# Designed miniproteins, single chains, continued (3): the designs that were tried, part 92

Each design is a single chain, and the fold is of that chain. pLDDT is the mean over its residues in the fold that is shown.

## One batch from the design tools (miniprotein)

Design m11404
Fold by ESMFold2-Fast:
Structure m11404 (fold): chain A 57 residues (1-57)
Amino acid sequence: SEKEKMIQLLDKEIEEIDKLIEELKKTHPNDPEVQELIKLLEQRKKELEKKREELEK
């Protein structure tokens, strides 16, 4: 179904964001600009997780 395909896409995007966050934390731990980017990525991840939950309901 289209719903299942959307969930799969969201899961992939969430995984990619999580990997990027972890890489940024390891490579630029003391960069305030990168820390702000990480916050935005974490917010985006939460939004995608909420969309995923809405699709499962």
Scores: mean pLDDT 84

Design m11405
Fold by ESMFold2-Fast:
Structure m11405 (fold): chain A 80 residues (1-80)
Amino acid sequence: SSKLEEEIKDLKEIADDVIEKVKKLNEEAAKKLKELYEETMEKLEQIKKDNSDIEKAMEEMKKEWDKFNEEAGKIVEEME
């Protein structure tokens, strides 16, 4: 449980830093990233609640975080 909580906390800190930096460059892109981030965090929290196996939960969280990175990359590409 605590390991999953620490992982989610670490991911939140990383995402918050990125969103803050992007906001200084493009407010619309930052808004889209924040919305995507909030949806992703909700999914990670659900995975934590639904899985008693830490290894399985970490795998599912990695998949959702990989999806976040892919969609975030598309938002950044649209900033060009």
Scores: mean pLDDT 78

Design m11406
Fold by ESMFold2-Fast:
Structure m11406 (fold): chain A 90 residues (1-90)
Amino acid sequence: EEEAYKYFQKGVEYYEKKDYEKAIEYFEKALEIDPNSPLTPLMYTLLGLAYMGLKDYEKAIEYFEKALELDPDNEGAKVYLEKARKKLEE
């Protein structure tokens, strides 16, 4: 769906600008419109990364786990999940 993809693109744009709160807002809007798209595991990974930027490691872990539920072989999500867990130990 074009509208969901537009919100996904806005989320990526704000993530690259390190505006993590707006990135999260737009990724959540994209997921609300199309929760079962091929981009959904990537959007969960990017939501986890945005929460890492906000230092909300508990929410970051939640989203990386959601990404791995949909794509268990996602090496990026596995690496980020371990980093988020390590941050909770600090």
Scores: mean pLDDT 86

Design m11407
Fold by ESMFold2-Fast:
Structure m11407 (fold): chain A 55 residues (1-55)
Amino acid sequence: DRVERVKRAIEAMKKEGLPKEEILKRLQSALENTDDPEIRKVIEEEIKKVEEELK
């Protein structure tokens, strides 16, 4: 499942302790490079969470 793999990748970035700003940049890049609506939705939801945490 592509959505499950994307979710696991996001969890792995957080577990590794990447800065939230770096996670945001990677999520934005992934969103620009995917046309899958299910994957886009997952990435957009995570971007919103990270942006709220940076406020």
Scores: mean pLDDT 79

Design m11408
Fold by ESMFold2-Fast:
Structure m11408 (fold): chain A 109 residues (1-109)
Amino acid sequence: MKASDIEVLKATPELQEEILKELEKRGIPVLDVRAYLFKPRLFDEPRTVVFRTPRGERAVVLMEPIPELNSTLVVQVVAPADTPEEKLLEAARLAYEIAKKNIDKFVPA
């Protein structure tokens, strides 16, 4: 697929702030959250990537197909360097569920 054939929508700053506040309320504060919706669907199977940023922070990217929208929802969470992987994955899953529920609030990237 050519990059020019892919439509990308992104969560608004307001939605990102809502996600950050919900994570904080549940005791899983993170440094940043980003969410993107790619059309058409990129993958048929869910994918999770865990890595370190150049600044040494911990990051996770969740990528899951939404077949009914022919789309892939991609959520990135960045957390402090000392964050346990289990807490990082919990934060990413929660951020993903909130983003998915609010796809109607996404705007062109």
Scores: mean pLDDT 81

Design m11409
Fold by ESMFold2-Fast:
Structure m11409 (fold): chain A 67 residues (1-67)
Amino acid sequence: MFKELLDQASDTLQQLQDLGDLQSAQEVARLIHEGMKAYAAGDKEKATKLLQEAIQLGQQAIQQAQQ
């Protein structure tokens, strides 16, 4: 569901901000914004893909920051 993906992406963004990874946080925020824009335009498939990309990128950045 789009809302669940949006919540996960937002949580990932918050974790990056808490870690001080502002560059990754900005990219995740950009993908969230593009996903919301796609959803508003009725492109639910693109919106879902963009939010999944935001979550994956954010999770990868968090893992790198913790190593």
Scores: mean pLDDT 84

Design m11410
Fold by ESMFold2-Fast:
Structure m11410 (fold): chain A 75 residues (1-75)
Amino acid sequence: SIDEYPMVSAEAYVKQGNELIEKGLLESGKQAYLTAIKIDPNYAEAYRNLAKVLEELGKHQEAEEYRRKAEELEK
């Protein structure tokens, strides 16, 4: 494309993840939240939402680790 696409923000990936989760696409939503964290490692909402998806996927230990990270970022 000759048009430059705007850089997608961490917030935009969290929004995408939320939309995917609402559709029941847990793995796709997880990947969107992971991308948000990669873009902004201090974006607490991405860690909270990732933790919720990991619980739904049965990844309880990983969910707890990401939940703690979100809490640390909000202190």
Scores: mean pLDDT 80

Design m11411
Fold by ESMFold2-Fast:
Structure m11411 (fold): chain A 55 residues (1-55)
Amino acid sequence: MKIKLVKVKSKDLPKVVEEMEKRGAPAGFIAALRELAKASLAKDPEAEVSVPVVE
């Protein structure tokens, strides 16, 4: 798997998780991204976060 880092606002992380699920990313990877999205959104929904995305 090739992994790219993309910058997204914390409030947009749920969309990234949904796209990764549609691309067939492993369940463990999706679980980690969901946890990151939850934590980042609680801290600052407008902050930009670098997120690993499966190609």
Scores: mean pLDDT 75

Design m11412
Fold by ESMFold2-Fast:
Structure m11412 (fold): chain A 77 residues (1-77)
Amino acid sequence: MVEEAEELRARGVQAWADGNYEEAAELFVKAAELYEQAGRLEMAAESYELAARAYEKLGDFEKAKALRERAEELRRR
């Protein structure tokens, strides 16, 4: 549900603020998946981009790239 996705995204933002980038990345991915299932594609794309930024902080540039590509696909431009 969208409410669950919003709660996970908020928890991800808090984890990011606390410097826990691994937890933030996991929470943002879960939020993105729930937004995607709910048809909220722009919110899903934004959440995948936030997860990508968290993986960049962790030095996982391959995962960051994959998530940014997924976000772009959802936006379909």
Scores: mean pLDDT 86

Design m11413
Fold by ESMFold2-Fast:
Structure m11413 (fold): chain A 57 residues (1-57)
Amino acid sequence: GPLEELRRKALAGARTWAAEGFPRERILALVRKNVEGVLSEEELEELLAEIDRALAA
């Protein structure tokens, strides 16, 4: 569904920024900015936690 598509795109974008040398805090801020107003606060925090965990691996 649309949420799963958004999640996959956000993860892919975050991984690309990480590969380009962007610091994790900046990547998380960019993801938040790109999806704010689209996701609920709960969905946004869940997405950011997933991305933070993915970038730590």
Scores: mean pLDDT 83

Design m11414
Fold by ESMFold2-Fast:
Structure m11414 (fold): chain A 85 residues (1-85)
Amino acid sequence: EHPNVATSLNNLAVVYQSQGNLTEAEKLYLQALEIRKKALGDEHPDVATSLNNLAVVYQSQGNLTEASKLYDQAGLIDLKNGLRK
């Protein structure tokens, strides 16, 4: 699929998140994550970025267990790619 679509979905999710619409932000971040995994592979830095963004949404919802898992996955990808942010 097109990586540019994932970037657009991620940007729209940020807008919904800033408005407090965490449910729509979650849906859009999940869609962006799946597109990036399919287009770039599970270990790409953009996938780590998507995982971190989704983790922030879960943390904001009080779902600390799911947020922690996503942060751990993103951290592992970042370690493989040289700790970039």
Scores: mean pLDDT 81

Design m11415
Fold by ESMFold2-Fast:
Structure m11415 (fold): chain A 61 residues (1-61)
Amino acid sequence: GAEKSAEAGAKAGAAGDAAGAATGMHQPWLEGGSREEARRAVEAAARGDAAASAKHTLQAG
């Protein structure tokens, strides 16, 4: 679940796809997870750090 979504977000962020990265961010917010961890996951994805993005996505919910 969350790991695959984080990997997709990280890949989109690394490719410079802001829309893809933003979509990944929106899902954790809607599901009521930790907003701070969701933000960190998106930031990690934007810089291309798939491992950090996956970790923060898991902590977000």
Scores: mean pLDDT 61

Design m11416
Fold by ESMFold2-Fast:
Structure m11416 (fold): chain A 61 residues (1-61)
Amino acid sequence: GLEERAEKAESLSKEVLEVAREIGRILREIGDGIDKAIELARERNASEEELRELLGKYGKP
């Protein structure tokens, strides 16, 4: 019945919220890492070459 569908939807919504929170945490850590790399490059008056080398530490293609 309608009640069973509502209960399933509520349970699924809770699970989606939990997964979204975990993804948010991971993305925040990645963002913080990138921001730190950019800030360090700016502070050191890094050349374009040095900036590419620093960014390479945060992700290999």
Scores: mean pLDDT 72

Design m11417
Fold by ESMFold2-Fast:
Structure m11417 (fold): chain A 63 residues (1-63)
Amino acid sequence: MSKKRLEAEVLLAMALIAATVANDEEAVELVVKAIEEVEKIEDEEKQLELAKKTYEEVKKRIE
């Protein structure tokens, strides 16, 4: 596994935990959709970009 792929997976996992703890079902759904989208992307840079975007969106929603 590459470092960028691992970082993307960690960011998505953190986003999912944060959304779940906040009890925000829309945020949870947003993370689940992002995980599905990342699995379809072969470009590790684009996977990381989507993961970062998803994490920032979740953080903004629950803060």
Scores: mean pLDDT 81

Design m11419
Fold by ESMFold2-Fast:
Structure m11419 (fold): chain A 51 residues (1-51)
Amino acid sequence: LTGREQAVLHLLQQGYSYREIADLLGVSVSTVSRHRRRILEKLGLTDLSQL
């Protein structure tokens, strides 16, 4: 995972919403959603509950 993808994953695992993560990282909610999709693709997962 890239550093940005790791940051998004960490915040999602801590229970932050997409909007909160977007605000923390200075990006759009769409960008957070895109990173979440990339994380799942790279890890071969269908959702984050498999982590």
Scores: mean pLDDT 77

Design m11421
Fold by ESMFold2-Fast:
Structure m11421 (fold): chain A 81 residues (1-81)
Amino acid sequence: MEELFERAKKLGIEAAELEAERNGWSEEELEKWKKEVVERLEGLKEKVKSLPEEEQKELLEKLEKLIKEEEEKIKKLKEEL
């Protein structure tokens, strides 16, 4: 669980940094985006922790698929830079 959410946070931050570089975001805009990503993931993590173990497993498997898709998107974006 912790590892998947750590990966998601790192991806969200990396995506924000790439968008900031591409679009010339201010430090304030970048920090706001990073904060929103972290807050959303922490909220999701707490919700997952409140579920029965079987439901946690199903949601973590879905989250892993979403993280993998996002990793592929970030990889493609980096190849354009």
Scores: mean pLDDT 76

Design m11422
Fold by ESMFold2-Fast:
Structure m11422 (fold): chain A 71 residues (1-71)
Amino acid sequence: VRELAEEVARLLREQGKDVAAEMARAIADRLVAAGKEEEATEALRRARELVEKGDVQGAIELLSETAGRAL
């Protein structure tokens, strides 16, 4: 999951979204700490697909929504 989070963060940085890249990593770490590693993996896989399609905003929203459920 951490490797996938780093990949998503790298893709976001390629789009000039440094803050979003940091958020993706922080969200993944938070979900893993909460014992929701499978949920984090699924969200990151979907976020990666969205970024690859050019829907960067959709990827950020998905990650934020997933993190919100962990609270």
Scores: mean pLDDT 76

Design m11423
Fold by ESMFold2-Fast:
Structure m11423 (fold): chain A 57 residues (1-57)
Amino acid sequence: SRREEIERLAREVVRLARETPPGVENPELDAKLQELFRVSRDDPEYAIEVLKRYAEE
């Protein structure tokens, strides 16, 4: 489902963000964020909620 896709991308985004040192650009993180925003275009609040939930883990 679309929400399952959002959840997978959000988890990947959070993992990439954690693995990226402060002040370092990560093109893969940027690309995944753009992909997440694209697939969550009709449900952006859910994407934000899932990102917050995974970031808290």
Scores: mean pLDDT 82

Design m11425
Fold by ESMFold2-Fast:
Structure m11425 (fold): chain A 65 residues (1-65)
Amino acid sequence: SAADDAAAAERAAAEGNGGAALVGAHSTLQQGDKESAARAAEAAIRGAETEGIRRAALDVLQRAK
């Protein structure tokens, strides 16, 4: 589910894997769950290992609004 994908993204970001969190953000956005997509994108921003991941996560967050 989108909520499960968002929770997985939050765990990945906490483990320092912003890239995996970003994948989760895209997955939740594609499922149409904007609330879960915003949560996953925020996690990806916090766990972003590169500026590229951070910018991509910000784009997902904007699309989730």
Scores: mean pLDDT 84

Design m11426
Fold by ESMFold2-Fast:
Structure m11426 (fold): chain A 104 residues (1-104)
Amino acid sequence: MSEALRQSVVDYLRDLVEALSRIAEGVKASSPVELSEKTRELAEEVGELVRRGDFEGALALIEELIEAARKQLEANIKDAADRALLAGLPTVLERVRALLASLE
């Protein structure tokens, strides 16, 4: 695989982990609130997993965050944006699987 493709996937997954972690914490993904230490650590962890070729570990981390975000959204739906995020989570998971498979 190209290094450029791997780096693009790492960058995408780090941004995704930040967004999912914020949602799981009850913060909107687009909120101007500073990233928590936990969110930063999770984003760095997924990057390291992908860099070392641990795609199963990266997928497992993202699946856990998607489930946490899903539970938070289901319990605390406030508006149409929250409903759209909840409905989009299965598509996000399939996209992650496809991106990681492209690195195999």
Scores: mean pLDDT 77

Design m11427
Fold by ESMFold2-Fast:
Formats: sequence, C-alpha cells, structure tokens
Structure m11427 (fold): chain A 61 residues (1-61)
Amino acid sequence: GVAALAERLGLPPEAVAAFDRDGDGVLSEAEAERMVALLLPAYAGRLSREELRALVAPFVR
C-alpha cells in the first residue's frame, strides 16, 4: 500500500497518497510516471530513474 511505498522512498505517507487519485492504495501507470518524474531531481546522484521505477513498480496496477 501507500504507507509501504512511502517508507521505501523515505517520504511521509501523505506525499505518496497525493498521487493515488482513486484512493485504493494502488497507483496507475500514469500516476507512477508522474511521481517518478517529480521525485527524480531530489534523488539525483542517489537513484537513477530506472531504480525509482523499480521501487514504485510493486504498487502499480
């Protein structure tokens, strides 16, 4: 769920929940892409785009 994803990303659950538009605790592919794009600059030099996608992938339908 959103809480587990937030823990993996080191973010508060509220930050991740903002991308879960239908409130079911699962991200659509479009929501996941938007989240990765928004977070990528904050993780520059620590995680690649592909690594961020891999972290989010278990929470995408």
Scores: mean pLDDT 71

Design m11428
Fold by ESMFold2-Fast:
Structure m11428 (fold): chain A 62 residues (1-62)
Amino acid sequence: SRAEEFKERIDRESTRQNAAGKEETLDDAIRDLVRAVALTVAQNEGKSEEEAEKEADRIIES
């Protein structure tokens, strides 16, 4: 299933990055997740994609 494949991809990426010892990569992943959540919330409120991106950037930079 798609969900199983997606979960396997995430698990493999996480394991590979941990093995490589790339803490900055993990921080970047967290930042991207925050952006995705902020974008989803803004879009759910009926904001345009441009407005949603501005909100996401504001949150990440705050």
Scores: mean pLDDT 65

Design m11429
Fold by ESMFold2-Fast:
Structure m11429 (fold): chain A 80 residues (1-80)
Amino acid sequence: MEVLEKGREAAELVEEAYDDLLANGELSEEAREKLRRAEELLRELGEVAKETEDEEVKEAALEAIRLVLETAAAGGRRLA
């Protein structure tokens, strides 16, 4: 559950960074900070997925990672 919440937070940060890029025409300091925080959350989720022996926790972490990656892909398509 906590891992899924981290995934949603990371996805929101990615979406906000893309919105900021669209509004300003370039990566602002705020957008860069949001992407950095999203990367930190993704790294934490990856570590949970690798280290956990709990299959439910592992599946939740992988689902959270998928959510963030899909959000980034959608943002990229919006910019294209």
Scores: mean pLDDT 79

Design m11430
Fold by ESMFold2-Fast:
Structure m11430 (fold): chain A 68 residues (1-68)
Amino acid sequence: SGEKDLEEIEKELSKDPEIKVTRVGKDTLIIETTLPVPKQIGLVLRIIGDYPNVEVSIKGNTITIKVK
């Protein structure tokens, strides 16, 4: 389910010291990162590939992940 996918994403990304993960309600993760843009794009592509039930958007150094 999308909620399970979100929980797994939160757990995995929280291991990276360059990534700050904030959960908003049941359906949304806000990710703040010091990673350069090419690495942010690589991260988004991996998430989309592994978790088809989530929507991902990038704005500057902020990545938003929402359950579809």
Scores: mean pLDDT 81

Design m11431
Fold by ESMFold2-Fast:
Structure m11431 (fold): chain A 75 residues (1-75)
Amino acid sequence: SGKELEERLRREIEEKARRALRLIEEGRFEEAERVIREIEELRDLARRQGAPEELLEFAERKIEEARRKLAEAKE
């Protein structure tokens, strides 16, 4: 069902967001950038699949958090 796909997408976004933040803490910035791009691709996939606005907003928040942390860590 669509709900199962939404749950899977949310889980994948959460896991990738945690990984991106860990990579940033480890100074692995190129790998963190790659994982952030993967989250952006999952957001775009969710949008194309007609996912609820709540899931899209969740993904956007995770992308913004990771991007902010990456920018801060590079300074």
Scores: mean pLDDT 87

Design m11432
Fold by ESMFold2-Fast:
Structure m11432 (fold): chain A 59 residues (1-59)
Amino acid sequence: QLAELLEKAKKFEELAKEYRQKSEEYKAAGDNYEAGMYQARAMKYESLANIYKQAADEL
C-alpha cells in the first residue's frame, strides 16, 4: 500500500516535469494558449503527487 502510493506520487511528479517542459517549448514558439494549457496540467499533476505523498504519510 505505502509503496503503491509512493510509486503513484513519483509518476505524477514525472508527468508534471514533462508538461512543464512542453509548456516552456510552446512559450518559446509563441503559442501562449498551448503553453497555458500544459502549465495547468503540470500544476494538476504536481497537486496529485502531493496528495499521494500525504496519503503515504498517514499510513
Scores: mean pLDDT 83

Design m11433
Fold by ESMFold2-Fast:
Structure m11433 (fold): chain A 110 residues (1-110)
Amino acid sequence: MSDEFLEKAEKALKEGNYDEAIKYAEQAVKLDPDSEKGARAFVLLARAYLKRGEYDKAIEYAQKAVEVGDKETQLEAYRILAMAYQKRGDEDKVAEALEKIYELEKELNE
């Protein structure tokens, strides 16, 4: 049921329509917040906020995606965290996120 909202959010993100992406991703979260679909919606929210330059919101939603997502979703979320922390100049947090990315990529590709 959240699949339609996730598809619409991803399409809006790809087209650069960040306001629509946020709207549809928020609807997906409301339906299944503690599921893998909710985790995917949090990644889409984090990406949309990152593209809008709203780095604190991008960090908030990426952290939520890490909490409820599988390893693939966590990998995408940590990539968003690394980008958002880099934009904020938080080098220590960038290093922590990159370490998590390395560990997850190793687990997924070995």
Scores: mean pLDDT 86

Design m11434
Fold by ESMFold2-Fast:
Formats: sequence, C-alpha cells, structure tokens
Structure m11434 (fold): chain A 83 residues (1-83)
Amino acid sequence: TGLEKLRNGDYEGAIKEYEELLKEDPDNVDALMNLGTAYSNAGDFKKAAEYYRRAADVYEKQGNTVMAETLRELADLYEDLAK
C-alpha cells in the first residue's frame, strides 16, 4: 500500500500509488496529504507545497477552515524552502 511505501522510505512508489488514487478521485484529501508528505521527504518542496495547498482547498470546501488555514501556512513554508 502507499502508506507501507511511505513508512519504508519508498517515496517514489508511494507517489505513484497516491497519484493513481487521485485519478479516480481528485479531491481525495488523504491522497493529497500523503503526496505532500512524500514529496517533502523526497526533497521536492515545490510539489509538497502544491499538494498541501490542494488539500487545504478540499478542507475549505468541507467547512474545515482550521485545517485549511494550517495547510496553507505549511504550503507557504515549503514554497519558501523551494526558493
């Protein structure tokens, strides 16, 4: 599973599995969050920021403004690290 790949440090394998999940459901917040984590661990801070921002948009649509704000702040931090 994607979570097993993340746990074992197989970030490339995890990314592929979560990207397949997003093909079926683009708003799968668990997949978006885990992609942010996988990309951040792989050192791709720009992609990490993009996925955390997308997860924030999903949480906002669900009415979870606290999670949306937290993830946007996290995305901004990763975006600054990518510069």
Scores: mean pLDDT 86

Design m11435
Fold by ESMFold2-Fast:
Structure m11435 (fold): chain A 107 residues (1-107)
Amino acid sequence: MQALRDAIAAAANAFVKLAREAGLSDDDIAEALALLAELVRAGAAPEEAARKVVEYVESKAELSEELRKRIYEAALALAEAIAAQYRALGTTEPLPAAAGAPPALQP
């Protein structure tokens, strides 16, 4: 858990710094982060989530090609980290001990 939390924090901090450089308000940055988390939770691919977040940022601020690319890379890293956390929490299931299960009745 800690390593994923640290990765999310680092990626989120990078995104926030770039979004502030682009001229977004703290409220707009919070909405962008919430949108990213919702898209990833809904099962969107990290690339799709990152693209939609960049579109949101572009709706709020004028981006140079370089800043747009950096924001996309930061959003992608954050989306991947969030997706990894959701996988660790929801997809990882300990294999139950099957030693007591009777074999399906063979004729």
Scores: mean pLDDT 76

Design m11436
Fold by ESMFold2-Fast:
Structure m11436 (fold): chain A 91 residues (1-91)
Amino acid sequence: DLEAIARRIAEDMGIEFEEALEMVRRLSARLSPRQRAAIERLFREGLSGSALATAMILFAHLEEHRAETPLSEDQIIEAGVEVARYVQENS
């Protein structure tokens, strides 16, 4: 649920809900189905808006540069999950 993810990001980052929702929609459109599923899992696990936003931005960036990245899909997902957990633990 993109609205639920956007609400958590808005609350955690101190931005307006509509701004967070627009960001989440734009980022989600650039993610693979498996990357979207990974974000949904992290959301259900209760990760912060900052952690979720960071992972979505990383996934979108890596997808744009997929032809130039040495990482497999599994490695990209693992990297995004690790970064999200790092942000969660250090926030």
Scores: mean pLDDT 87

Design m11437
Fold by ESMFold2-Fast:
Structure m11437 (fold): chain A 72 residues (1-72)
Amino acid sequence: SKLSFEAEVLLGIGGIVLGVSKVTDNDPNLAKKALELFQKALELAKKAGDENLVKQAQENIKEAQKLLQQGE
């Protein structure tokens, strides 16, 4: 599905952005951008009906939110 592919791409980009946030002393601006990408991936995964991608997006959202709470 095009939606599943787009969700996977957004999860990948978001993961890279979150990783850069972690090595830049938990930069909250990068963590917020990663969170936005993961939230868009979640919406696309839900529209695709892909339960595995929905679960992955939810876990990535939790990780980004945890980083934001610990960095502030």
Scores: mean pLDDT 84

Design m11438
Fold by ESMFold2-Fast:
Structure m11438 (fold): chain A 110 residues (1-110)
Amino acid sequence: SKEEFEKNAENLINYADPAAILPILEEALKNAETDEEKALYLSYIGKAYLKQGKYEKAIEYYEKALEIYRKLGDKEGEARVLRNLGEAYEKQGKLELAKKYYEEAEELLK
């Protein structure tokens, strides 16, 4: 199922070497046929850069994913990306901005 695929992909991204998985995700993004797939792969690329400590690049990809999820009205996808943006800003020491993103993500799921 789509949900099982997303969970398996997220687990792979969480445990895989970011340098090894980035070319695979970039190819998947290039071959993505739907906005939902594009947003998903953009968020995964962002997470891979976050794991490498490339926070500015992670934020760039998360912002692209966020724009698509908002256009689609996908509140679960939007909330996930907002939490990821919060983590990236927190790692940059931008704590007030991180808090704002975490609070926006929590509010979406109420």
Scores: mean pLDDT 86

Design m11439
Fold by ESMFold2-Fast:
Structure m11439 (fold): chain A 89 residues (1-89)
Amino acid sequence: MEKEREALRKAADHLEKLSEQAPDPVSTALREAADILRDGAEQGKKASVTVTAAALYLVGRAVEEKNPETQKALIDLAREIIRVVDEAL
């Protein structure tokens, strides 16, 4: 449990740091994804479930985006979240 919580928190911190360098709407999406990861950690949810929720959130935002560069960035970030959490486990 604690190792999964630590992995989720590290991923959330990583997304917050990325959000400081990103323009909207990517910055806002990153902060919201980080909140999903932190909420999962605090609620004691499995890392796999929480990461899937955060990744699906970013993919959902990408589907609604009209700008192809923003769509690609959000999809790439969904993959990055999965990678960061997997590496921390």
Scores: mean pLDDT 81

